# Designed miniproteins, single chains, continued (4): the designs that were tried, part 18

Each design is a single chain, and the fold is of that chain. pLDDT is the mean over its residues in the fold that is shown.

## One batch from the design tools (miniprotein)

Design m12634
Fold by ESMFold2-Fast:
Structure m12634 (fold): chain A 98 residues (1-98)
Amino acid sequence: GREYAERAEEAAREAERAGKEGEKGSVEAGRAAGDAASAAGEGAKAGASEEELERAREAAVRGGRAAMEAGPKGGIMGGGGAMGGSGAGYLGIRTARR
């Protein structure tokens, strides 16, 4: 539902805020980006609408970019999480059908 997109957007904003602190904020930005990706993945599993999932996916990608820009630790934690949560969640549902 809408709550997954809202959670992803809030987490993405936190990742962007923490990312502005550079290396000092990199771990926090990575965690927040991971939270955004997790919200997108939970929405996919819960059967949220495609429109809501697209919004959550966009937020997760934005959060991941902010984490990567903050520093290497943010990139490792946030970039992988954003790809895993939004992409792998959908792919997992599809492959479970086969």
Scores: mean pLDDT 67

Design m12635
Fold by ESMFold2-Fast:
Structure m12635 (fold): chain A 73 residues (1-73)
Amino acid sequence: ELEKLKEEAIEIAEKAAEGKISIEEAANRIANLLSKVMPDERASQVAAEVAQAVAAGDLEKAKEIVEKAFEEA
């Protein structure tokens, strides 16, 4: 279900923002998750954008990136 995958991607971003997993691990997990609903190239691009937002301390932006990616999928 698309909604469940979106929630899982957001949860991964939140865990990275909290320092529970590395930003690199979060990017890899999000890319693998998104590759189930979009092309691998797009999934990797979105995961990189989410990782960059989390690294910048902007979790709200990271969530927005995920939300928009699923609206376009």
Scores: mean pLDDT 82

Design m12636
Fold by ESMFold2-Fast:
Structure m12636 (fold): chain A 80 residues (1-80)
Amino acid sequence: SELEEARRQVEELREEFLKLMKENPDIDPVKYAVLATLIAGAELEIELAEKHPELRDQYLASVRRDIEAAKELIEEIKKE
């Protein structure tokens, strides 16, 4: 399902975020704070999508936006 796929992608992003912080501790802490916020926002919206099936499409759209923003930020951090 789209919800299970979104959850899997967010879990993968969280694992990559933790690895990135461990391997690159000298990167701008503001970038890590923004990345953490995007991941946390996506996690919350997945929970809301599960609890409110009538609003699922709306929450999944927000989750997809947060996932894409997080992926873009991770790639920017990796290029530094």
Scores: mean pLDDT 85

Design m12637
Fold by ESMFold2-Fast:
Structure m12637 (fold): chain A 72 residues (1-72)
Amino acid sequence: SKEELHQELLRKIGEILRIIGEIFDLERELKEAKEKGDEEKAEELEKEIEELEKRKEELLKEVDELSKKLDE
């Protein structure tokens, strides 16, 4: 139903917002690691941010698909 698609859309948007918050926190930690010259920690944080960005992009595509179904 349209209601089920809407609930799924809201759940995915909620997950995207949580990921954005996590990326923001990790970017702050990355800045601090770079300022301290901790290259190992900076590399680990950059990889974690990249993985979260990929997950965010996947969810955005899923949201786009659900949004198109809601227009029906």
Scores: mean pLDDT 87

Design m12638
Fold by ESMFold2-Fast:
Structure m12638 (fold): chain A 79 residues (1-79)
Amino acid sequence: ETPEQIRKAMEIAISHAVEGANLVYEEGVPLEEAIRRTEEKVREDGKKAGLSQELIDEAVRLAVALTRFLAEALLYYDK
């Protein structure tokens, strides 16, 4: 895979993870629902960007982990 494709995968993963975390924190969406939506968006955008299935799967794993971390961190900070 090219460095450009890896960079694109990271950008997709991070952007959707931040959006997912904000859904939990700001809109009260359940964490598991926000994770599900994040995964769907990462897979869709990865496919549109022409990323390999392996790279899409890695981007999904990164996005899910980041969504959980950010949502929990934001909820703990708010309390």
Scores: mean pLDDT 83

Design m12639
Fold by ESMFold2-Fast:
Structure m12639 (fold): chain A 58 residues (1-58)
Amino acid sequence: SEAEKLLEEGLEAIREGNLEKAKELFEEAIKAAEDDPAKAAGIGLLYVAELLEAEGLV
């Protein structure tokens, strides 16, 4: 799905240290999953978890 593709691109942006690009990609992924509330929630939770790890907070 488009949401899954955007999610993978967002995760790669976090790995590359481009947090601004990652934020844009995760926001697009959540919008692309608006027809599936559980999927949208999962993407949002994953984004928060990955940011906390990237910032060394977990």
Scores: mean pLDDT 78

Design m12640
Fold by ESMFold2-Fast:
Structure m12640 (fold): chain A 56 residues (1-56)
Amino acid sequence: DPALARALAQRDTGLSDAQLDAIAAARTEEELRVLAERAGISVRTARGIKDALHLL
């Protein structure tokens, strides 16, 4: 459930809907790295969020 995955990611990281949308839309590891650095999270966390948002 993408809505549930988004809600859990927001709770765990404090990221905005816009930040989560940007992470979900990232096409490369470099884009994820830049977004993770801007958001103050690890690249591993950003990849986990991206994967969770794309499960459905």
Scores: mean pLDDT 76

Design m12641
Fold by ESMFold2-Fast:
Structure m12641 (fold): chain A 59 residues (1-59)
Amino acid sequence: SEEEFDRLHAEAVARARALGLTDEQIARLVNRFMELREQGKSVEEIRAELDRELARLAA
């Protein structure tokens, strides 16, 4: 649903900021979210992809 995508987006941005990511890194993360959503990926698929990217950037 739209509300589930909105919550996922807000959570991902908040997590990225908490990790100290730059505005450019956050913008790339948001662009990836939008790309996956445009491709018809589910909330669960997008969450998994964002979790992988955030873990990679946090290392």
Scores: mean pLDDT 85

Design m12642
Fold by ESMFold2-Fast:
Structure m12642 (fold): chain A 55 residues (1-55)
Amino acid sequence: SPEIEKVREEFLKKAIEEAKKIMNETTDPDEFAQKLREVAEKYREELEKKIAEVK
């Protein structure tokens, strides 16, 4: 569905932007990797919730 595709694109862009901010602010590669995973998981959950909401 075009609405779901648009939601996915917007969500992906926001996740990438947040990941880039963490990357710039975090000099420790281990901390960066952990925070990046947390952001990815959080956004996965929110994306799935939004997809269900469009229904």
Scores: mean pLDDT 77

Design m12643
Fold by ESMFold2-Fast:
Structure m12643 (fold): chain A 55 residues (1-55)
Amino acid sequence: MEELIKEANARIKAGKVTAEQIAKELGSERFAAVAYTAEKLREIGDEIDRELAER
């Protein structure tokens, strides 16, 4: 999964494809896995931001 996310990120930086386009090509199963990981990382980031903001 990390390898797929890294590859997707590299292609997005190159401006050749978007995250949506890569997810569509990978199919529902891989899209769900990558999307789940990204969303979980966002949730963790949001929780950290909330804790820091409370300080």
Scores: mean pLDDT 60

Design m12644
Fold by ESMFold2-Fast:
Structure m12644 (fold): chain A 61 residues (1-61)
Amino acid sequence: SKYLELGKIYFERKEYDKAIEYYQKAIEENPKLKEAWANLGKVLEKLGKYEEAKKYYELAK
C-alpha cells in the first residue's frame, strides 16, 4: 500500500501526525492490513497515548 509506505516515511522523520494520517488511510483501504494497525499503535506510544496504542495493538493481532 502506498499509504503504508508514506506512513513509515513520516514515522522515520518523526512527523507523527502525518504518519497517523497515512496509516489511517492504509487501514481504510485494507482493514486487514495488520502492519498498519501495529504501526499506528507504535506512533501512539511515541505520543504517550498508551491506552489508545494498546487498542490498536489488539486490532493488529
Scores: mean pLDDT 86

Design m12645
Fold by ESMFold2-Fast:
Structure m12645 (fold): chain A 91 residues (1-91)
Amino acid sequence: SMEEKIKELISKLSPELQVEVEMFIGSYDLALTAVRRTEDPEERKRLLELVRKSAEKWKEDIRKKESDEEQLKIFEEILELLLERFEEEAA
């Protein structure tokens, strides 16, 4: 499952990046709850755009402070999988 794959990827991250992912997931879960509750297609598009912009900003911020390219790749893969899940829920 996607949840199992994300969990496996998180386990490969440094403790510092695990905390960063957990903080992202906290705000992501709030947005996911909101998109599941709304019947408004425009609100779903707005929430999707907010999550996309948040993910891109988080990737930029982590890239500035993380020098381990493999760790950065895993972090970015986790965010991409979460975005794919959100896009399915927002459709």
Scores: mean pLDDT 87

Design m12646
Fold by ESMFold2-Fast:
Structure m12646 (fold): chain A 87 residues (1-87)
Amino acid sequence: MLEEALRLLEEADRLAQEAVEAAKAGDLEKAIELLEEAKRKAEEGLELLAEAYEEEGDEEKAEEYRRGKELAVAALEAAIKALEEKK
């Protein structure tokens, strides 16, 4: 679980970086697709991290990662919306 969560977060970061480069190149459609995939992987990875810490009895870290998930998802959704409005 923890190893899978970290892998998903690494993939989300890579996809977000690729989305930034696509947006800089003017490929807004590709940037949106990459951000949507990054959002899915970040949401899943952060939820798995929260569950892993909850299972270990670290409720404080579990809550921090659940809050982090809400913030990360909101930020990615805002970025997607901004790119869609520029299209």
Scores: mean pLDDT 84

Design m12647
Fold by ESMFold2-Fast:
Structure m12647 (fold): chain A 72 residues (1-72)
Amino acid sequence: DLFELAGEARRAGRPEVAELLAEVERLADQIARLQQELEQAEGGRREELERRIRELIERALELLEELRRRLE
């Protein structure tokens, strides 16, 4: 659970790691909501949602890579 991991990072005195984990969790929540909308979407709305989901996934992956670098 990213929320629990962020709490552990905060307790370990690593607020920068906790902030990155919190941002990734917020992006994951947004992606989940858009994926739910995508299941009901048709035509151009589906394409719009797919593009937005892709953009959010790319941002989340960038933050996870930053997190990986900081944990090395």
Scores: mean pLDDT 80

Design m12648
Fold by ESMFold2-Fast:
Structure m12648 (fold): chain A 84 residues (1-84)
Amino acid sequence: MMSEFVKKTKAHYENVEEMVEAMLRSMENAGYEILSREITTETVDGKEVTTVVIDFRSPAGRTYRLTLRFDKDDNILDARTEEV
C-alpha cells in the first residue's frame, strides 16, 4: 500500500511538472516573462493537492499570478489568474 501511494504521488507530481513546463514554454514564445514558479504538494482534508503558482509579466508590462490546483490524478480542481 505505501509503495503504491508513493508511486502515484510521484507520477502525479511529474505529470503536473511536465504540463507546467509545456505551458511556460508556450507563454515565453508568446512574449510573456516568467518571474517565478512554485510547485507544492499538500494534503487537504485527507486528499493530496498539487498547487502551482506562476508569477508572469505580459508584453504590455502588467504582472499576473496564475494559480492551478490538481488532484492526485492530474485533474484540474481550480485555475485562476489575477493581476498583482
Scores: mean pLDDT 74

Design m12649
Fold by ESMFold2-Fast:
Structure m12649 (fold): chain A 111 residues (1-111)
Amino acid sequence: SVEEIVERLVETALRLAQILDDLARKSTDPEVQAELRAFAARVSELARKIMEAYRNKDYEGILKIAEELVQLAREALEFLRKHGADPEYIAEVERLHQELERLLQELKKSL
């Protein structure tokens, strides 16, 4: 159902935000720390917007925000690769990005 897809999008997004915030805390570079915190905040905001769109039965809005979330997750992944994050964290963020892409495709089929 659309409800189950929305729940999983929000859960996956919040997991991604948590990982990015954890990486920010472990970073010794203030610029990298600030950018990771910014990614985490933006991901959390998109998760909040998806929930709001779902409450308002704005299915087109959910789709648009989910597309923005997938793009933001990709940008965060590329940032981690560029700045030499541990391969374990890169793999976890890549897995979450793939899950968000899968959920977006399920959402498109359900609308």
Scores: mean pLDDT 89

Design m12650
Fold by ESMFold2-Fast:
Structure m12650 (fold): chain A 70 residues (1-70)
Amino acid sequence: SKVDKEKLLKLIGEILNLIGDYLDKKLELEKLYKEGKITKEEYEEKLKKLDEELEKKLKKLKEEIEELEK
């Protein structure tokens, strides 16, 4: 239906925004590390937190998409 299509498009938009935000933050961390502004340990810790946050948010969006299929 049109309502399901609009809900799906909204969720796709949220996924794209989430991936874009993740990539921007990852690139900034890589830049800070390459410029010597953060340590390797700080870089790895912050990257791990970004990966965990992305995984958690993607899991939530996947569950919302699966509910639209029911």
Scores: mean pLDDT 83

Design m12651
Fold by ESMFold2-Fast:
Structure m12651 (fold): chain A 61 residues (1-61)
Amino acid sequence: HLERGRRLYEEGRYGEAARAYLEAIREDPRDAEAWRNLGDLLRDAGATELAERYYRKAREL
């Protein structure tokens, strides 16, 4: 699931990538990699404050 999200992100399909990362988090809420990848996507989309919150979530896991 993470690999699919990462591939979609690299292809510029940000909405589909975000959905794939959220699905990964739903399956395993303690997957720090999924939270970090979603943070990277949000940072690149300009949602810096939300990205920082997700990075903190990844560090807490």
Scores: mean pLDDT 80

Design m12652
Fold by ESMFold2-Fast:
Structure m12652 (fold): chain A 57 residues (1-57)
Amino acid sequence: SAKLEELRERVRKWLKDNPNASLEEAVAFAVRLGQELGLSEGVGRTIGVLEYFEVHK
């Protein structure tokens, strides 16, 4: 969905802007932003984890 793609893009940008962010901080950011976009906490947590490990390969 468009909102899910927006969440992914904005979390990835935030991670690049915050290279020292922890996994916990990334997940918290993704959950908060996801809820603002009308997505569930579970979706936010999943996207936060996936994007964190994508950036920190």
Scores: mean pLDDT 87

Design m12653
Fold by ESMFold2-Fast:
Structure m12653 (fold): chain A 106 residues (1-106)
Amino acid sequence: MLSEEEARAAIEAGVAELAADPGLVDAALRALSLEPADLSAEEREAAERALGVIARVTSALYALADNDLAAARAEARALAAASDPARAAALEGVLAVRDRLDALAA
């Protein structure tokens, strides 16, 4: 498991990557809403990359929150409130992708 310092570093790295390429979150949300056959090769590659980054951020948030989903969401919201607009949008995007994944698992 990640230490608190390693978890915070992983969140910052992943959020910075998503903030640098705002299309990644949109690609992930689009892929979760469509059949694989309806995605271009480029859309699929972007979605796979985005989901990988989002999975790393989500795992790090859970590590900070002792695997409590509600606490992990609260941590993400607190980080967004303390962040610049691009990083705040990236964190909101991570939460939106997680909400879509949870809905698909239900």
Scores: mean pLDDT 77

Design m12654
Fold by ESMFold2-Fast:
Structure m12654 (fold): chain A 88 residues (1-88)
Amino acid sequence: STNDVNSVITSLNGMINEIQTMISMSPTMSRDQQQQIYQISTQNFNDIEQQARQVISQSTDSDQNNTITQKINQVRDLIQQFQQIVNS
């Protein structure tokens, strides 16, 4: 549905902005804070990725599907970047 599409896009954009901010602020965080943020972000991303896959499976709009896929990949890359910070 349109609500599901808008929800997924909004959630992915929010995650991109949030994780970028957390990466930027990571030097000011404790290790425990970094680990908790990483865990929560990974759990939230898994939920949104599942919803995004449902949206894509129900849509023939290639431009929309490509946009969602690119945003998913961007969130994944940012989470991996944050994981490297937590593990260093």
Scores: mean pLDDT 87

Design m12655
Fold by ESMFold2-Fast:
Structure m12655 (fold): chain A 100 residues (1-100)
Amino acid sequence: SPKELLKRLKEKIKETFDKLIEAVKAGNYDEAIKYANEFKKLLSQLVLTLRLLGVPRELLEKIDEAGINALKSALVDKNIEEARKYMEELLKLIDEAISL
């Protein structure tokens, strides 16, 4: 079902972000950039799927903003605690969107 596909994308997004954080902690920025690019691709697939299911634009914009803020906090600010907070916000917004 579309909901099962969205839940699988959510799981992949979370797993990819965890790998990104571990790469940042290890100082392996080439690996961190690879996971950041994979995260962006998965998030784009999720947002497109939600859009096709009629999820409101405002919620989709909040999902994109949370994802961008998570990446910025991890890669630019190197603030892992803040990055994890934005990821928790992202996961909550995704759950709200899937429940519509």
Scores: mean pLDDT 90

Design m12656
Fold by ESMFold2-Fast:
Structure m12656 (fold): chain A 60 residues (1-60)
Amino acid sequence: SRLEELIERLEREKEALEKKLEELKKEYERTGDPEIELRMLLYQIAIDATKLVIERLKEK
C-alpha cells in the first residue's frame, strides 16, 4: 500500500539521519566546534520529527 511505502521510506530516511548524527558526534569529540554542536541539534530535531511522523502514520 501507499502508506506502507511511505513508512518504509521514512524509516530509511531516519536511519540515514541517525548515521549522519553519529558521524557528527565523532567530529565534535575531535574538534569541540560549536558549529558542529548546532548541526547535531538540528539533526536530532529532524530525527525526532521523523519518528513522530512514523508513529502517527502507523496509528492509521
Scores: mean pLDDT 87

Design m12657
Fold by ESMFold2-Fast:
Structure m12657 (fold): chain A 66 residues (1-66)
Amino acid sequence: MVLRVTTTLDVTSRIGLILRLIGIPGVEVKILSENELEVRTTLDEAAYQALVEELRSIPGVTVEEL
């Protein structure tokens, strides 16, 4: 599964998000721009949905399922 993640976070919060995502087994992060990330996952359906819900709960984060 592939996610487009757009953020309006400050530098510190953005770095924290990237480090958290990279720490998840089966998750790969590609930095597209200062405000955009591509997240590729090999997670099962339940873990994937939990990740999407978690990301959407963060203020200043928008998630698009690709």
Scores: mean pLDDT 81

Design m12658
Fold by ESMFold2-Fast:
Structure m12658 (fold): chain A 75 residues (1-75)
Amino acid sequence: HHDNAIAALKTLLSLLPPGSLAAAGVLNVLGNVYAKQGAYDKAIAAYKAALALLPNSANAKANLAAVQAAKAAAE
């Protein structure tokens, strides 16, 4: 039920203040869900959005690198 998780995360994101740490966290989780689905371009976009809000997020940086490598291996 990844579609339910994505819908819930998007709804939560719409309720949070733009640019908040909570919004960055939700974007990182959204990237994780997209990556699990193999939707690598959407995952990359979500992680980049999270990093735009929280540039020092080691977790988001590591996840971005991992999903870029997974995309390269899948193509």
Scores: mean pLDDT 81

Design m12659
Fold by ESMFold2-Fast:
Structure m12659 (fold): chain A 70 residues (1-70)
Amino acid sequence: MEKAKELLEKAIEALKKGDLDRARFYVTLALHETENEEAKKLLQQALDAIRNGDVEKAIEYLKQALEILD
């Protein structure tokens, strides 16, 4: 559980710096590190937002996933 949260925090930092490729990598790792179905749904939505270039929406979904994993 702690590993997934750390990966999401790194993904949010990467998005804030404009590193979409690194952010996508961390979100994908977090998706494999969690068994929480609500978090997985939010991580999938974050990946879709990253693919669409919607950085603000991606950060929103990642923060919601982080809250669920807390």
Scores: mean pLDDT 84

Design m12660
Fold by ESMFold2-Fast:
Structure m12660 (fold): chain A 85 residues (1-85)
Amino acid sequence: MLREMSEEMQAVVRAASRRIFDLADAAFPQLSPEQQRRLTAVAVGASLRVIGDALEAESVEEVEAAGAAAVAAVEARIAELLAAE
């Protein structure tokens, strides 16, 4: 599966996944246990979506766009959770 991607595409997927993980970790101390579980689900879903999009991608640019979109979705979710009372 991932083996069919170019090395460049694989690097973009790894970078996006690492960024998603780093964002979640940075937010965790500010969140309740329930919010942490919700953020974990979003981070896992976003990482899987990037992998799926990368498998269908025709270019490194498409994988970069998918990664950026996934990171933005996680950032938006963190902002929503931090704004919750």
Scores: mean pLDDT 80

Design m12661
Fold by ESMFold2-Fast:
Structure m12661 (fold): chain A 65 residues (1-65)
Amino acid sequence: SLRERDKAYLESLPSGEEVVKFLLTTRDPAFEEAKRAAEAGDLEAAAEHLRKLGLDTAADKVLSL
């Protein structure tokens, strides 16, 4: 599971573009499903995987793109 500090950091990213950029560049296995969805251009699936990780604000920013 994600640590509280890591959740706070990701939820604080300023835009959906920065969240997607993080997903495309991260090597953290916790984000593997969200990363795969983002690479496929499926932003709705990427946001849903972020919500399952407790990252609701980051998910909302991705859906607002």
Scores: mean pLDDT 80

Design m12662
Fold by ESMFold2-Fast:
Structure m12662 (fold): chain A 65 residues (1-65)
Amino acid sequence: SKEEEGLFRHVEILQELIDKGVLEELKKKRTPEQKTDLDLLSEKAFELLEKEDPELAEALKKYLS
């Protein structure tokens, strides 16, 4: 399903961000709403998914809601 495809791609992007050490850069831009390192990584991964495939990002958003 599109929802499962979106989740799979989101996880792949999340893993790439971890492997590239992007977390330290994201921590410098942390907002008060972002409580954990996982929140930072997950939000960045979703942002990148929306840029790559907006339809897949919408499917994931509906699946998680």
Scores: mean pLDDT 77

Design m12663
Fold by ESMFold2-Fast:
Structure m12663 (fold): chain A 65 residues (1-65)
Amino acid sequence: MSLEVALEILAVSLGYEAGISIKLEFEGNKFILKAPEEDKEKFEEVYKRMKEWAEEQGFEVELEL
């Protein structure tokens, strides 16, 4: 399984669990999470978990609201 597919599955799973809609984009080694500002607090929880895992895999994680 590629790192991109693993990150996508993780983000979709965390978003589903939190009840929020998350958009994902990749730019080289950068993984961008996008969500409405109204979901900021739930999204910050997802972002923290994604950041910890992705950084261990050599990816940078960026939050865009």
Scores: mean pLDDT 73

Design m12664
Fold by ESMFold2-Fast:
Structure m12664 (fold): chain A 69 residues (1-69)
Amino acid sequence: SAAEAELRAARPALEAALADPSLSPETKEAVQLVLDALDAVERGEMSFEEAVARIEAELLARRKELAAK
């Protein structure tokens, strides 16, 4: 799929972001979540659609936690 190809194409940039000392720990945690989900899809542990749903749910939960402050 186009979305899967785009996310795979973004992988080197996501990996570079983890090594960037200027990025916040919270941003690096979000990047790691995406990379972990991609690795699970590559291992056949979940579908691409399940990975997207998991990422969206986690990002929404984090956004709600920030809004509650």
Scores: mean pLDDT 75

Design m12665
Fold by ESMFold2-Fast:
Structure m12665 (fold): chain A 89 residues (1-89)
Amino acid sequence: MDAVLEEQARETARYLTSLPPEEARAVAEALADFLARQAEALGQPELAARLREAGARLAEAAAAGDEEAAYEAALELARLLRETREAAA
C-alpha cells in the first residue's frame, strides 16, 4: 500500500534530518549502497543504479536538513526496494 511506503519514507526523512549533517549523509549513503548491492546480487543493475541515485539525493537533502526533499528521496528508495523484492519473487 502506498500509505505504508509514505509513512516509512516520512519516518526515514524525519530521522535522517534529525542527525548532524555528516552522520545523515553517511547513514543515507550506507543504506543506499547496501540496497544497491542487494539489487546487483539479484541481477538487477538498473535498479541498483536507480537506488544509488535516489540514495545520493536522500544524503544531500538530509545533510541540508531539507525534510521535504528527504521525504521524496526516501519514498523513491522505498518504491525501488519494493521493485527489487518483486524481481526476486
Scores: mean pLDDT 81

Design m12666
Fold by ESMFold2-Fast:
Structure m12666 (fold): chain A 68 residues (1-68)
Amino acid sequence: MKEEEYKKEKEELQKEVNELMKETGELSEAAMKDPSKTPELKEKTEELGRQIEERRRRIEELEREVEE
């Protein structure tokens, strides 16, 4: 059943997004505690943001397929 497959993939992607969001917050906190690390942490945060965007796009695609 295709619906179960969509649910599994969507849940997995949502879990990944939540984990990446948490990691982004942790990097932001680390930058506040040690400003000398800010440039390095900014690069990592930008990479995480890109990964979050990619996964959100995949979730939207799956949602559109369910609406078909």
Scores: mean pLDDT 77

Design m12667
Fold by ESMFold2-Fast:
Structure m12667 (fold): chain A 65 residues (1-65)
Amino acid sequence: SLEEAQEEAGKGQEALKKKDYKTALEHAEKALKILEEINDPSLKELIESLKEGIKLLKEKIKKEE
């Protein structure tokens, strides 16, 4: 549900505040999966924004490894 996606996004933001990029990525990917499963055109901008955030997190993790 949208509420579950928002909860996962919130957990990702909390992890990001702690600079736990791997945990933030996990929650962001879970939120994205839920949003894509809803398949609602009104969520397209939110999905694209989340995909950009995931790409940035992956780049941060790759540079730190």
Scores: mean pLDDT 79

Design m12668
Fold by ESMFold2-Fast:
Structure m12668 (fold): chain A 68 residues (1-68)
Amino acid sequence: SGKEDLEKVYEELSKDPRIKVEKVGEDTLIATTTLSVEEITGLALRLIGDYPNLEVKVEGNTLTITIK
């Protein structure tokens, strides 16, 4: 389910010290990163591939992850 996928992403991203992940409401995560443009793009593409029930948006150094 989208909720279970979102929780898995939260746990995964919380383990990386370069990523600060926050829950916003019940269906959205905001991840603020110190990753390079190449690293954040790679992370976003991986998340899109692994979690098809989640929408991933990149804006600068920030990822917004929402249940579809």
Scores: mean pLDDT 85

Design m12669
Fold by ESMFold2-Fast:
Structure m12669 (fold): chain A 97 residues (1-97)
Amino acid sequence: SYLEEGKKLFEEGKYEEALEKYKKAIEIDPNNAEAYNNLGEVYKHMGKLEKALEYYEKAIELDPNYAEAYENLGDVLDSMGKDEEAEEYYKKAEEIK
């Protein structure tokens, strides 16, 4: 699947190629929260923190019980110096368990 191909490319550090595969996964299934979370992870690794936030926010919109997406959103906010806002998302991730 495009989602699995994207994960493999991301693990290999091929960020642009991973983005293309995840975008294709979303074209097939626009409600695939995991694909949006994975897009956010790629953008985070590329240092594009605002893009990472947008995709993580979309992942939690599609799946409000996606604990990993809340943790990832918190990590990006912390990296942006928004430590108090990051703490709220970390707390939300723990509450979902």
Scores: mean pLDDT 89

Design m12670
Fold by ESMFold2-Fast:
Structure m12670 (fold): chain A 64 residues (1-64)
Amino acid sequence: MSPEEIIERVRELAEAGAPAEEVLREAMDLVSGLPPEEAEEVVRATAEILGLSLEEVREMIRAL
């Protein structure tokens, strides 16, 4: 799955009213197997979609 496809999935979940924690779990499952640079791109886009800082998103990911 491409980074763009994962970002689209994240956006759809957020627009459907899924909690940020569920959106992040789905995103982290989908980035499994991507190169680090592409995974980082998805993390940045997810932060923007959720209206959170990159630091907040990284902290939430560590708590999953």
Scores: mean pLDDT 80

Design m12671
Fold by ESMFold2-Fast:
Structure m12671 (fold): chain A 55 residues (1-55)
Amino acid sequence: MEEEIQRLAAEGKEALEAGDGETAARLYREASRLAQQAGDDVTAAILAAEAERAG
């Protein structure tokens, strides 16, 4: 779970840096969902905010 969250967040950041906000938003939303399932509400909220900012 944690490893997948980090991987998705990193891929989202790379997409955002490449100018692909739609892909970044999707990846951050998926990472946020996994963080919520893991019980990490703070990380989930941060990732959800990044997703909204990206797309």
Scores: mean pLDDT 82

